Designed miniproteins, single chains. Designs and how they scored, part 61

Each design is a single chain, and the fold is of that chain. pLDDT is the mean over its residues in the fold that is shown.

## One batch from the design tools (miniprotein)

Design m2104
Fold by ESMFold2-Fast:
Structure m2104 (fold): chain A 92 residues (1-92)
Amino acid sequence: SRARELLLRTIGLLLRAIGLLLEILRLAEKAGNPELAKRAEELFERAKEAAKKTFEAIDAGDLEAAEAALKELEAEVARLEELLKEAKKLAG
C-alpha cells in the first residue's frame, strides 16, 4: 500500500528530525551559541508542520497531497542535517 509506505517514511523522518534537533541543541550548548539552538527549533517546528500535513493527507486518502507534504518534511530534515554539520564545526 502506497499510503502505508508514506506513513512509515513520515514516521522515520520525524524520528530522524527529533534526533537531529537533540544533537544540535547539545552542540549549541557546548558552543555557547543560543542562535544555533533557535535555528534548530525553528526548523524542527517546520518539520512537525510538514509531518502533520502528511498524516492529515494520508487520513483523507489524498496521496498526492501526502507526497507533496512528505517532500516538505524531507527538505526540513535536510536543512537540519546541514545545520548539524555547522554545529559540529562551531562546537569542535
Scores: mean pLDDT 92

Design m2105
Fold by ESMFold2-Fast:
Structure m2105 (fold): chain A 87 residues (1-87)
Amino acid sequence: MNYSSFEEAQEALDQVEQQRREVAERLRKLGLDEEADRFEAEMSRLLEQARSALKNNDLETANEYLNRARELLTRAHSLILQLEAQQ
């Protein structure tokens, strides 16, 4: 998904940061501390690139990294739901 403004991209970044915290906490609650650490490290890289792009007024690059971060969130969330269904 492409955000058409810096305001929309910043709002998306804030939403992804919130979801990142929730996903990491749920992974840790499941005993997946190593997976949570890897997830947070990768999310930090992607979101830092998105933040840097926004600071440089590069909306296209910000959208690229935000989309990658959202894809990683979706994969992690799917893993959590699969594991929670087995409990």
Scores: mean pLDDT 84

Design m2106
Fold by ESMFold2-Fast:
Structure m2106 (fold): chain A 88 residues (1-88)
Amino acid sequence: SHMEEEVRRRRLYQLSAELLGLDNRIKYLKEKLEAGDTSVQAALDKAQKERDKVMAEILELLGRAPGEWSEDEILAEAERIVREAKEG
């Protein structure tokens, strides 16, 4: 139904925005860890697990099988979804 498609599209946008936020957070935490701040390890582990979960949910909502798309392909699609919503 139109309502189910709107809910799915809204959820895809939310998850895509969350994935981009997690990707930026992971990059920041990795830089801190490389600089010698070992206190960020638990936060990095948590963010990586949440990223994996969000990527899996995006793939499912796109009607794709687990492992069908690479992480880079999922990230590129998330970037496209968020960009199109901001430009629209």
Scores: mean pLDDT 86

Design m2107
Fold by ESMFold2-Fast:
Structure m2107 (fold): chain A 103 residues (1-103)
Amino acid sequence: SKEELEEKIKEIGELASKFASDSEVELLVHALRTLVDPNASELEKSKAGAALIAFSVDLYLRTGNKEAQDIMSKMISEIMKEKDPLEAAEIALKTMKEIVKIV
């Protein structure tokens, strides 16, 4: 449901706020919303994926934690292949919970 998707996205943003700045959280949430939007073009989705890859690189540079970057990269790959917005959001939510434990 739309309500369930919005709740997952809200929790993703709250978790990301523990290791990212407000502007980085906004970028992450916007990129994830674009990737799960069935009306987004392939170009828009590619740009969103690239933004998330940049986010994962910045995370590594700020924390020194290569595992956090690798976990983020795996999430991005899985979300880009996922057709169900709720499943994509669940992958992102589980990933944010994992990153918070290690950074």
Scores: mean pLDDT 85

Design m2108
Fold by ESMFold2-Fast:
Structure m2108 (fold): chain A 72 residues (1-72)
Amino acid sequence: MSLDEIVEEARKLTEEVKELAKGLPPDLAEHYVSLAEAYLQQTELAAKAGNKKMAENSLDLLRLLLERARRL
């Protein structure tokens, strides 16, 4: 996966977390959205720095966050 593909995937996962958050209690919604945006920002910064391993790690954290949100 290229750095551009990693960033695009991270953006898609962040939007999915935001969509799922609409169905959550307000406190949980804010928590999950804030974490998703933080991981997206880390992924974008890592990609800008050319750090593929860091970008992939942040993307994996986004995937785990989305899985947890889906199980609520």
Scores: mean pLDDT 87

Design m2109
Fold by ESMFold2-Fast:
Order: C-alpha cells, then structure tokens, then sequence
Structure m2109 (fold): chain A 71 residues (1-71)
C-alpha cells in the first residue's frame, strides 16, 4: 500500500518542521519555535498536497526571517 500524495507530503513536511523546531529551540529563538508549532497545526488541518506545500513554505520562510533577526 502506497501512501497518498497528501499523506506523503504531510509526513515529509512534519519531519522537516520538527527538525527546524529543534534547531530554533537549541538557538533560543522562542518566536521561531512558536511559528513552527503553528505551522504544524495548519499542516494537520490541510486537505490537499498544494495546501501542505504552501503552509510549509510560509512557515520555513518566517522561521528563517526570525532566526536571521536573532543573530
């Protein structure tokens, strides 16, 4: 049994965001941790692969901006 494109994209996005959360937490960027948590909740509610990708991209971009500002 192959996972659906939605299930596969969701799983990949969740793994990547969990890794990003751990990095943000290790650097003490609490605002970025919060953004990842919000992104994970949105991904769990997403109904299409396109919606999952959009949420993932928006979350990563915002986290990158917050981590850059924390430097």
Amino acid sequence: MLPSEEELNRAIAEIHLATLRAVAKSKGVDEAVKVVDEGLERIQKAKSPEEIRKIYEETVKKVDELMEKAK
Scores: mean pLDDT 81

Design m2110
Fold by ESMFold2-Fast:
Structure m2110 (fold): chain A 67 residues (1-67)
Amino acid sequence: MGRELGDKLINLSPEEQRELAREAGVSYKELSEAIRAAREQTALSGDEADRISEVLERALEVLEKRL
């Protein structure tokens, strides 16, 4: 289940990302940057990795509730 949600998240269109950001209570910019980092497997500092993980976790919770 977690991997399927991750695949859905990283393949979202910009419009779907905007809708998901609104439902997750994060900004579109934060979510789009977090998705981009996940897709590109960008090496991040601990603090940046924690922030991105929090944004992605909130987005994944919204996607999980849609299932």
Scores: mean pLDDT 73

Design m2111
Fold by ESMFold2-Fast:
Structure m2111 (fold): chain A 67 residues (1-67)
Amino acid sequence: SAQQEAKAQLEKEVAEMLAATDNEADRKALESFYQRALALIESGDIDKAQTLMDIAREVLAERPALA
């Protein structure tokens, strides 16, 4: 299903970002974004999940973790 495909894609993206992350604060932030995105996919809101992960990439690349 589209939800299963979105979950698989999310897991791959999160794993890649986590592997590139070398500090605990960013890892915790990424885990938080992952759980929120996963909940959105489970509710069928795949577009919002993708937007949330776009924000996660921006926050982790250019700004410290959301405090």
Scores: mean pLDDT 77

Design m2112
Fold by ESMFold2-Fast:
Order: sequence, then structure tokens, then C-alpha cells
Structure m2112 (fold): chain A 60 residues (1-60)
Amino acid sequence: IEAEAQARIEEARREAEEYVAEVEAKHPDDPKVVEAAKKFAESYVETVEELAERERRRAE
């Protein structure tokens, strides 16, 4: 497990959590917007994880 790739994934997860929390704080009465933000954040983290995996395969 590469420390740099792991750090990127952890940073992406933190950014995703902060983004969702900010949307929840600004739109507490709009569950639809919050749900969309959670899905976007999840997709963002998955993309970063996928890019990290591709980098590992190339760096073999």
C-alpha cells in the first residue's frame, strides 16, 4: 500500500465529508439536495480510488 496514494484517498474522503456537511448545514430542510450531495461525494471518492489503483498497476 503506497503511502502517497493512501494520503490522496484519505484527503478525498475528508473533502467529501466536508462538502456533504456544508450542504447539510446550508440546506437542512431539503433532503433531496443532501442526498444528491452524498451521491456526488461517494462518486468522487470512488473516482480517486480508481485512479490510485490504475497508478499502482502502472508502477508495478
Scores: mean pLDDT 78

Design m2113
Fold by ESMFold2-Fast:
Structure m2113 (fold): chain A 81 residues (1-81)
Amino acid sequence: MYKASSEFLEQAIEEAKKYSGLKKRVYQAGLLGISSVYHFNLVLEGKEDLLSPEYQLLLRMIENDSGMKVVDFAKRIAAVK
């Protein structure tokens, strides 16, 4: 899974480069299954405890699949310019 997750992340980073501003943030949040830019910002700040239990469960599943801490995964996605 980790290699496939890494390949997916690289492809997602390249795709995100096509967007700008709010559209880019919406796309980046969507990669984590999050429909809200506000909730995506909570993940970036390490404040995932403020998310609903359903979102927290989704983030744990992403960590298990990627082999990466969700905050690091979100930061890498958000760093795409």
Scores: mean pLDDT 64

Design m2114
Fold by ESMFold2-Fast:
Structure m2114 (fold): chain A 75 residues (1-75)
Amino acid sequence: KEELLKLLEEIRKLEEELDKNTTEEQLTLMYQSAARNEPIPKEKFTEEQIEIWERLQELLEKAKELIKKRKEEEE
């Protein structure tokens, strides 16, 4: 429980950092790519934005695994 909440908080902070460091056009591209299950065009992002995105993706994957594990335990 605590671990999942910690991850969600870190995810939120990274999403805020990404939002602050991206333009409206870049955010639109991210959302469109996600909706179409397509990769984001990394060439249109800075190294910092790519690092935040990759970190965010890692934390999202970890959060999904924790949620799945909780569901399997039928709590």
Scores: mean pLDDT 73

Design m2115
Fold by ESMFold2-Fast:
Structure m2115 (fold): chain A 86 residues (1-86)
Amino acid sequence: MAERLLELLERAEEVAKQIYKQALASTDEKTKKANLQALKSLKEQLEGLLERAKARGEPQDVIDRIEALIEKVDEYIKDIEELIKK
């Protein structure tokens, strides 16, 4: 079970990175806002995953990895929000 969860986290990290990269490359505010919403949705999904992982008694290393990814996605969200406010 942990192996599949770690695979999902690796894919989620790559997806988050690609969304962030596309938001940075876009000159269109609509596209930046769409990518921002995608990252916010991903963060909500990861927070739900964290709650389920804790409820299931997943190992602390798995919980720590989910929390680290949530923090990274939150940083991407903040960066894009600052770009939209310019």
Scores: mean pLDDT 83

Design m2116
Fold by ESMFold2-Fast:
Structure m2116 (fold): chain A 93 residues (1-93)
Amino acid sequence: SEEEKKRRHTLVMMEADVGVLEIDLAVLKRVLHKLSPEEAKELLRRLLERIDKVTEQIRRDAEKYNVPQDELDRILARLEELKAEAEALLKQV
């Protein structure tokens, strides 16, 4: 059905968006020692802003396309873990 196709496409997009954020955090962690405290704080704040925007977009799309709650919860848990790690790094800089 068209509804099933849209739901599947939405889940693939959500997975891709979270994956990009996971890669961005991993790259940032690798280069943190090369950055000034000011540069590190700016990049971490930008990453946190992106996590919040992606989380909001995912919640809207999940409601619009009737994404199963268990799938949504799994994706949101990954985003919360990324946010917690980025916030912990920001406090250490």
Scores: mean pLDDT 89

Design m2117
Fold by ESMFold2-Fast:
Order: sequence, then structure tokens, then C-alpha cells
Structure m2117 (fold): chain A 85 residues (1-85)
Amino acid sequence: MEEKIKEYLEFARELAEKLKDEKSLEKIKKTEKEAKKLLKEGRIEEAEKLVVETGREIGKEMAEKIKKYAEENAAAGEALEAAAA
């Protein structure tokens, strides 16, 4: 579970960095600190719920940002697709 939480946060961070979404990146950073604190206290379920809830909020905002980024930066969008191939 601890590893899964870390992987989920890392994925969200990478996505936010690629979109240059400073707001989402700050939110992820804050959630990472709080999740680490909860994990250290053995409160794994609370850490997981916090990460999932934050991911859901960010996911909605990032979906809109991804669409806008792809539309405004066609060349960057093509590079992202090439990297996924």
C-alpha cells in the first residue's frame, strides 16, 4: 500500500510537471507531506483516501489542462504522442 501511494503521487507529479501546472504540483506536494505523516503513524487507510481524493480533484482540473495544452501547443502535443509510441 505504501509503495502504491508513492507510485500514484509520482505519476500525478510527472503529469503536472509536463503540463506546467504549478497549482496542481503544489497540491501534490502538500498531499505528499501529509500522506507521509499518516503512513509514519500507521494510518495507511487515511493516507490512501487523502491521495485518492486529491488525485480525483487534480485529475478533473488536469484533464481540462491537457486538452488546452494539446490545442495550444500542437508541436508539444505531437512530441508527447511520439514519446507514448
Scores: mean pLDDT 66

Design m2118
Fold by ESMFold2-Fast:
Structure m2118 (fold): chain A 88 residues (1-88)
Amino acid sequence: KEKLRQQAIEYLKKAKEVLETEQDPIIAYIKATSLLDQALKLAEQVGDKETAELVKKARDYAGASVTDPGKGREKALEYLDKAIETLK
């Protein structure tokens, strides 16, 4: 449904903003994963399996950013952008 899709996009955009602006990798991870978990639930409710898989990958790379912030953030942002485009 359109409303759920728009809500998922909003959570993904907020997660992207957190990963781009929060300098502490642990705080960025905690905040971003909360937002990504909300987006994942909405993508699953819409039945968009491709978007759900992209959100899961973004979440995994957000976790990796705790130990390697540069590479983890780069990959998390890449999969976030793909998930947002898939939901449009």
Scores: mean pLDDT 81

Design m2119
Fold by ESMFold2-Fast:
Structure m2119 (fold): chain A 61 residues (1-61)
Amino acid sequence: PLTPEERADLERFSQIVAEVIAEAVAEGDTDWDALKARIQARMEAELGPERAARVWALVES
């Protein structure tokens, strides 16, 4: 089961994804590899690399 912290991090991940997609659409950017990199960079900046990696593992499961 997810811990409350992991659940909160996953919710924040969803918000970051929505923000990055909205920004990319406004910019006319359709490079999905660049979008994934931007999402990961924001997660690492906000949660740190270990928590970001944990969220990524949960999403890819």
Scores: mean pLDDT 78

Design m2120
Fold by ESMFold2-Fast:
Formats: sequence, C-alpha cells, structure tokens
Structure m2120 (fold): chain A 104 residues (1-104)
Amino acid sequence: MIEIKLDTKGYGLGMASDKINEALLEAGKKAGGGPSSAKLVVEADDNEGAKDTANTLSMLTSSAASSVAQKLGEGGEAIVEAKIIADKNGDGIVESATVKFIPK
C-alpha cells in the first residue's frame, strides 16, 4: 500500500483538492497505474458549510481518480480519508487528508 499524508490545515476546498489530485497522481505513478475506483471517507463537522465541502470534495476526488486512471491505466484502488471542519465564518475547510493507494 502507498500512503501519502497531507497537511491541509487552513486550506480551502480548491487548494486541498489540488493537493489530493497531486497525491493520487504520485501514488498512481509509483504503483504503475491509476485507481480503478476511489472512495472518500470523510469526517465532517455538523455544519452546512462543512457538509457542502465534503460533498464537493467527494465529487472532485472521483473525477481526479478517473483522470489518473485514464492517463496511467488501472493499477489499483484509492481511499482518501479527510477531516473537514467549519471555520469561524462557517465555511468548510479541509483540516487533514490522507491518500491511500492499494495496488493490484
């Protein structure tokens, strides 16, 4: 298994998504293929902004996994674990993320 831990503390959705996409591509290159599937496991605050961010991150993660698999072929499965909290303005931020890649 390939594991990439990301410090996303204070990152908004866009920056966190970009870092997760980079990690998925890096893991896929090391594995010799991209993820045939990606699962997002999310712990989110009981807040509308945090839940909205979690839903959007789930869609972006699935899209990124498909893009990596299209470029590199299929070489395994990905699991992205993320913690999303509400900031002082009620906006969702990604406090932490870990990309796990399980090669075939």
Scores: mean pLDDT 79

Design m2121
Fold by ESMFold2-Fast:
Structure m2121 (fold): chain A 77 residues (1-77)
Amino acid sequence: SFNEEIEGAIKHLERLKEWIEKNLPPEFAEKINKLIDETIKKLEEAKKANDEEAAKQVMEDFNKQLTELMNEYLASQ
């Protein structure tokens, strides 16, 4: 169901946050974890509204912003 899919997505984002905190420099972990926290809040709002299109857009925006932040990190190495 939609609710189960969103709950699964939130769980995966929480696991990603744990990985980021353990593996990236603190200044970079802070930026990515802020994005993850904002994404989780938006997914919870979409779940409450039962808005599948909003949830899809939130994940598309997350993936785009995460890619940009990871590219910034790799360029700094």
Scores: mean pLDDT 87

Design m2122
Fold by ESMFold2-Fast:
Structure m2122 (fold): chain A 100 residues (1-100)
Amino acid sequence: SKEEEILEVTESVIEELEKIIEYAEKNNLPQDFIEELRELREELKEAREKKDKEKLLEVLKRTIELLRKLADYYESQGDNASAEILRIIAEQLEKLIEKL
């Protein structure tokens, strides 16, 4: 079902956000980005627990926007490899959400 697909996508995104947060903390990313990533992770966990499909889609879209902002930040720091990876993740997530 579309609901099961959204839950599977959400679980994958939570796992990816945890990895991105760990990398950001180890590499002294600006605290504002780290806090926003943590807030999105917690909102996804809460919406998943409540099975709130509309809230999950909202937070997933906000996650795409943040990943694009983070990619722009990495590019501004000369980290084109991290920027490219984040843009690919954002594009794949956007395509996946469009099918839901």
Scores: mean pLDDT 83

Design m2123
Fold by ESMFold2-Fast:
Structure m2123 (fold): chain A 103 residues (1-103)
Amino acid sequence: SSRLKLIETALRDQEAIARALAPQFPELSAALLKQVDEAKKAMKTLSEEEFARKMKEIARETRKLLLDFAKQNPDLPLSVKVTILSQIGTELAIERISEKILK
């Protein structure tokens, strides 16, 4: 479905962002990659409805992780703050797309 392809694209972009952050923020990178791996596993093993429920949970947890990281690190470079804010927006979009799959 086109909605699943949007989630796949978002996960690929999240993986690229995590890799880019790895040299300076290895713990954040590892946490983001763990969420991507969990989402990819769910996509391969679960039904579309079960995947949508799981993806909604993963998106919420990833957003919380990013918000907590930003709060704990007030002195982040502006470019990193923009990257985190953009990723929070992506996680909100994934949650909304997942809700639409659930009908």
Scores: mean pLDDT 86

Design m2124
Fold by ESMFold2-Fast:
Structure m2124 (fold): chain A 85 residues (1-85)
Amino acid sequence: LQKQLEEIRKRIAELDPDSVEYAEALVKEALLLDQMGRYDEAREYAERALRIASRLSKSPDLETSMDAGVVEVGAASLLTSIRQK
């Protein structure tokens, strides 16, 4: 888990903060933090991913909008899961 967290953080540093890939990376970091029992941090990252994906889902570009929609659903589902713990 720690090694995977380091890998994803390095990936996030290389990504455009206004991209779908960035939002996906935030969801992955939130999942790893949840698995590590770091629920407050996991929730914060999932909320950031949800905000970014929600903005991008309004894009006139169909591929961007669709990809962002998938990330938005994933982030929302993760937030619900974290709250159950």
Scores: mean pLDDT 80

Design m2125
Fold by ESMFold2-Fast:
Structure m2125 (fold): chain A 84 residues (1-84)
Amino acid sequence: MPVEFHVKMLRLSENFTSSDIPKVLELFEEALKIEDPFHLVMALSAMIKILQQLVDQGKLSQADYNSIVNDILSKLPEFIRKQV
């Protein structure tokens, strides 16, 4: 369910440090296994939004954000990427 990934990502964002990046990557790999395209887009969009908020808060570097997001988007078909 998209809401499950949103909740898990919010919990990871609490007291976030760079040592939590591997946990974020694991959660994205779990989300990529979602078979429903709309649920996949909703989960990825929510998680990416939280990563952007972590950058805005100074908790995640722009370079790490770009690396994570670009790697995830490169694994998606073009029609899915345009919805995220």
Scores: mean pLDDT 80

Design m2126
Fold by ESMFold2-Fast:
Structure m2126 (fold): chain A 65 residues (1-65)
Amino acid sequence: SVEENARLFAAMVIATEIGLAEGLRMEDGVVVVTLREVDPETQERAAERLLELAREMGLEVRVER
């Protein structure tokens, strides 16, 4: 749908800004972002920043590590 595509596109923009996304997919209407396999501290900071940006944009996102 147009709404799902808009959410996916917004998530791609956020993921590009973070620079640590390995992949994105839509699951049950929620955007799922998979982070690259890096050190745990870097993954935690990336996940936190990604969720903050998503919240500012009103976007529902799940982060997989």
Scores: mean pLDDT 77

Design m2127
Fold by ESMFold2-Fast:
Structure m2127 (fold): chain A 71 residues (1-71)
Amino acid sequence: SEREREGLEEAERLGSSVAGAAAKEVERIREERGLTRPSMDEHGEISREAGEKVTELSRRAREEVERRRRE
């Protein structure tokens, strides 16, 4: 149960970190496209791009945590 609890705590930390990164990515993509007030369609596209980047970032974060645990 100790390892399960540690896994859940790591998942929560990664979730919080990923959420923060997602917010920054949304802002960055909006800035890059020159959008200060995105339309509903533009917001949908930005959300899709941010979602893909967040998924990739989450995967890399898990791999990084796994590597650090082995050191």
Scores: mean pLDDT 67

Design m2128
Fold by ESMFold2-Fast:
Structure m2128 (fold): chain A 71 residues (1-71)
Amino acid sequence: MLSPVEQRALQAELERALRQLSPEQRAALLGELKDKGLIEVDAAGRITVRARTLEEAREIGRLMRAYLEQA
C-alpha cells in the first residue's frame, strides 16, 4: 500500500508535470488519469492522487512521462 508521504510526493510530481504541459495536454492527461481512477478532480480544480499501490503509482509516472516527451 502506498504511504501518505509517497502519495503526496506523487501529487507534487504530477503538479510539476502539469505546469510544463500545454492546456490541451493538461486536459488530456487529467482526463486519462481520472478515467483510470488514479486521481480525483473536484469542482475547484483540486487534484487528489488516488494511487493505492506501486503499480498504480507507476502508471501515473508512465502517463506523465509520455505526455512530457510529446510536449
Scores: mean pLDDT 80

Design m2129
Fold by ESMFold2-Fast:
Structure m2129 (fold): chain A 99 residues (1-99)
Amino acid sequence: SFESKIEQIKEKIEEMRKKIEERVKDPKVKAQLLREIDTALSLLDQMSQSTDPLLRNVYLISISGILHAILRVLKRVDPALAKEFEKVYDEILELIKSL
């Protein structure tokens, strides 16, 4: 169902939030990435409340863009964490395509 897929996306983003909190060493980078993750989660919640398919698509594009930006930062600061995040990002994109 739509709700089940949204919950799966949320769980995957929350897993990455936890890994960023635990593993990113630079406090400024960590704070930036956690703000970006929290923005993505907020947009996901807003999207789940929307009944407009066009507005939902705008939220999904925004969420994807934020997650991609996080991945680009991680590739520079923690390449190992970036590989783990890229796998989760790909799984999120497949869930989004199936909505």
Scores: mean pLDDT 86

Design m2130
Fold by ESMFold2-Fast:
Structure m2130 (fold): chain A 107 residues (1-107)
Amino acid sequence: SLLDMALEIAERLNLPESVAREVARILEELGVPEGEEGRLALDVALTLVLFGVPVRDAALVGAQVARLSAGRTEPVPGLSPEYFELAREIYQALEKGYGSSTPLIRR
């Protein structure tokens, strides 16, 4: 279950079990699969909660990042345009590596 992964990640991030359970519940309701896609969704969502993003919005962004990583571009239901853009930025950063940017200058 996504819940077991969420509890493990939350414990590592020093987040409450209630947060882990709510994130896992939202991801399960969205049909996020277990495995690499589910783990990525949980890692992103729980990290965003740590950064002060509301639990629901963080879970939706995590699900969107996981969808993009799986090659799917359709928006997660209930995700605002602003949070969809955040999900795209996170996905691009993960592909390029945190703190390393490909030069944006193309000649």
Scores: mean pLDDT 81

Design m2131
Fold by ESMFold2-Fast:
Order: structure tokens, then C-alpha cells, then sequence
Structure m2131 (fold): chain A 74 residues (1-74)
């Protein structure tokens, strides 16, 4: 789990949005059943980091976060 989280953060830092979206969805799919509180923490961490991104990349990240939050609240 720590390794996957690190890969997601590296993808964000490298502006590899496609890799970020794929890995974030994989992590969320795993955590939504096993540890939803950890998923909440992850989404908040990514949300905070997204404020440092270019507007276009930030919009993509925020759209994904809304998608994953909706799944968590369902």
C-alpha cells in the first residue's frame, strides 16, 4: 500500500495524469471495501496537493476526487 501511494504521488509530481488516474482508481477500489477511513485520508492528501498543480491538471484531479468521494459515500 505504501508503495502504491508513493507511485501515485510520483505520477502527480511528474504530471502523468493518465498514470495517476489509473493508480488512484486501483487504490480506491481496494480501500473502499477494506479501509474506507484510509481512503478518506488519501483523498484529502491528494486534494491538498492538487492546489499546487496547473489549473488544467488540478481540474482533472478534482474531477477524479469527486468521482471517488461519491463511491465512498454510496
Amino acid sequence: MEELFREIMVALAEKDMERFERLARELAAHLIREDPERLRGFLEAVSSFSELLDPEDRERVQALLEELRAQLEA
Scores: mean pLDDT 79

Design m2132
Fold by ESMFold2-Fast:
Order: structure tokens, then sequence, then C-alpha cells
Structure m2132 (fold): chain A 110 residues (1-110)
């Protein structure tokens, strides 16, 4: 594993230990799978950004969309459009812009 992957794994594992929401735990587990399995640094960064955003997300629709995007990212980590939209959505969630983030997550899934 690269240094970036190791750092991302440690950060996501810490988030997972502190999380009590079952759907958020599922999202964090999927983010770990993406980080562990991909060789694409952009996919690692996107998955980590979404994982960090999940700690602040209480909206079930957002968590479910994030889960589906991470599932897609696990299957297609080299898809530039998917990776870019996942990262941007995670950044918007971190800023509290849930409406715009949800729109991008749904757009990433088609």
Amino acid sequence: LSAAQKEAIERIEKLLKEEKNPLAKEVLELALEVVRSTTNPAAVEAALTVAEAVKKATNEEVLEAARRVLEALLLFPENEDLVAKAKEAGELLLKGDYEKALKLLKEALK
C-alpha cells in the first residue's frame, strides 16, 4: 500500500470506530474497500473526502447516495467523471451544502 493509502485507511478506521449510525458505518466500510483495492490516487482522495463528510451527514438520502457512489467507485476506480463528482460531492457535504452534494451524487450514478 502507498503512504497515501495507509494514511487514508487509518483516518477512515478511526471514523468507523466512532460512528454509531448503521448506514454511515456501511458508507465508511465501502470507502475502506475503495482505498484498499484501487491504484488510482484520485479515487483514494475521493473516497477519503466522502468518508470524512459522512461524520457530519445525518440525512439518510445523502448517506444512501454516498453508499451507491462508493459501490460504483469500487467497481470503476479509473472512471474520471465518477471520481471527480464523488470528490466534489464530498467537499460540498463538508461545507454543509447537502442539496448540491445530493444532486452531484445522483448525477454520478446517472
Scores: mean pLDDT 80

Design m2133
Fold by ESMFold2-Fast:
Structure m2133 (fold): chain A 56 residues (1-56)
Amino acid sequence: SSALREQLLALMSEEARLMTQLITAKLDGNEEEEKKLQEQLLAVSAENDALFAQAR
């Protein structure tokens, strides 16, 4: 459905943003922020998988 496509695009955009922040944290040597962002990326990926399953 169009609603599922819109949510998928929003989650993909969020994932890209988090990846950019993760790279910045790695360059800064901020291990605490790096771990936090990795956890957030895993959560977004899980939500993305769930929405994709609904779209199938």
Scores: mean pLDDT 81

Design m2134
Fold by ESMFold2-Fast:
Structure m2134 (fold): chain A 93 residues (1-93)
Amino acid sequence: LRETIKELAKDKTKALQLAFAAGALLGRAEREGNEELRKMAEEALDAVLEAMPELREELEKAYEKGYEIGLTTADEDLPAAVQKGVEEIEKES
């Protein structure tokens, strides 16, 4: 996981997208009470923060935004909501 995140998080856009997706996974995990998914989300965020420490504040904000989406979005709608957020981050780049 860490090696994959480091390879993908070579640029700011990819790092922000990964942080957002990790947040969405955490929100879903909390909503479902899924401990395994929660651990995966936390590990993914830690890996992104380690890869791009200079972006900590922006990564944490992307993660928080993803978390809100994961908490408030039904499972059937969550993939589309995450994809929309990922695309919005790409446009901001």
Scores: mean pLDDT 79

Design m2135
Fold by ESMFold2-Fast:
Structure m2135 (fold): chain A 98 residues (1-98)
Amino acid sequence: MRQKHVELTLEIGEELQKEVEEKGWDTSKPEVQREILEKALERSKDKSPALALYYQGLLELLDGRYEAAAELFTEAYRMLGYDVTAEEILKKIEEFLK
């Protein structure tokens, strides 16, 4: 299960990387990061509900909605068979922002 989700993430990432390079997008800009994540979400919707929730979580994270991001990541990880809580995920997000 983990292996298939990694493969899908890499496939979507490669397709988006090609679009970024072709269009000359500045990935340091939050607006560009949002557009890339929205494209990843659209591509993942029909292929993996867990990946779709993960990309939604990243979009909430970009908007500074850390609690909403933690809930979405928690749902995504639970769909992959992990027994995690929103509090644990939120703590990890706070650690990465330091």
Scores: mean pLDDT 72

Design m2136
Fold by ESMFold2-Fast:
Structure m2136 (fold): chain A 73 residues (1-73)
Amino acid sequence: SMEEELARVEEAERALRAGDLEAAIALLKPLTSRYPEIAPLIELAERALRAGDEEAAEKALSLAIQTVKDLLA
């Protein structure tokens, strides 16, 4: 439901603010089925995090969160 998707995005946003990039990825990843626009961003965030590039991962996750919020509006 939209309410469950919004709650998930809000939880991901809290995880991102806390610096928990792995939690933010895990929260957003199931949304890629409904919002395929964010799939490349989640993939980029996963690769960046594995490479130790936390800044790139944060930017990709922020953009993914904003994209879902825009699609829910």
Scores: mean pLDDT 87

Design m2137
Fold by ESMFold2-Fast:
Structure m2137 (fold): chain A 62 residues (1-62)
Amino acid sequence: SMAEEIIKRIEELSTKQSKSGKKVTLDDAIRDLVRAVMLVIAKREGLSPEEAEKLADEIFEK
């Protein structure tokens, strides 16, 4: 899906750039961005904010 592709690209960039930088802070920022993107996509699909947040949590929990 488009969302997974975006997540993959962001993670790849963070991994490369954080090799000699701060990994924890960048990782947290990326997770927040991914969550926001998921919420936007879910909203566009006509889901409620609560349902969108639940889907976002599912992506990070496994």
Scores: mean pLDDT 63

Design m2138
Fold by ESMFold2-Fast:
Structure m2138 (fold): chain A 77 residues (1-77)
Amino acid sequence: LRELAEAAAAGDREALARAEEELRRLAAAASPEVREAVHRAATTPMLEAAAAGASEAELLETAGRAVLRALEVLERA
């Protein structure tokens, strides 16, 4: 998963989709509170970047980094 998220942060759209699927699968076994924290970590940076007018490439990189952050949240739970 981490390797897929790093590839997404480097601009790989296919890796992003696969990283998001794996993160969702791993988070499905977590408590609702942890699942909410993971969702927030994955989505908030994207909403902020979009509001700031980020390009498609910048949004893809931000999404990859957000998945890495969400994975850290899940690993600490």
Scores: mean pLDDT 78

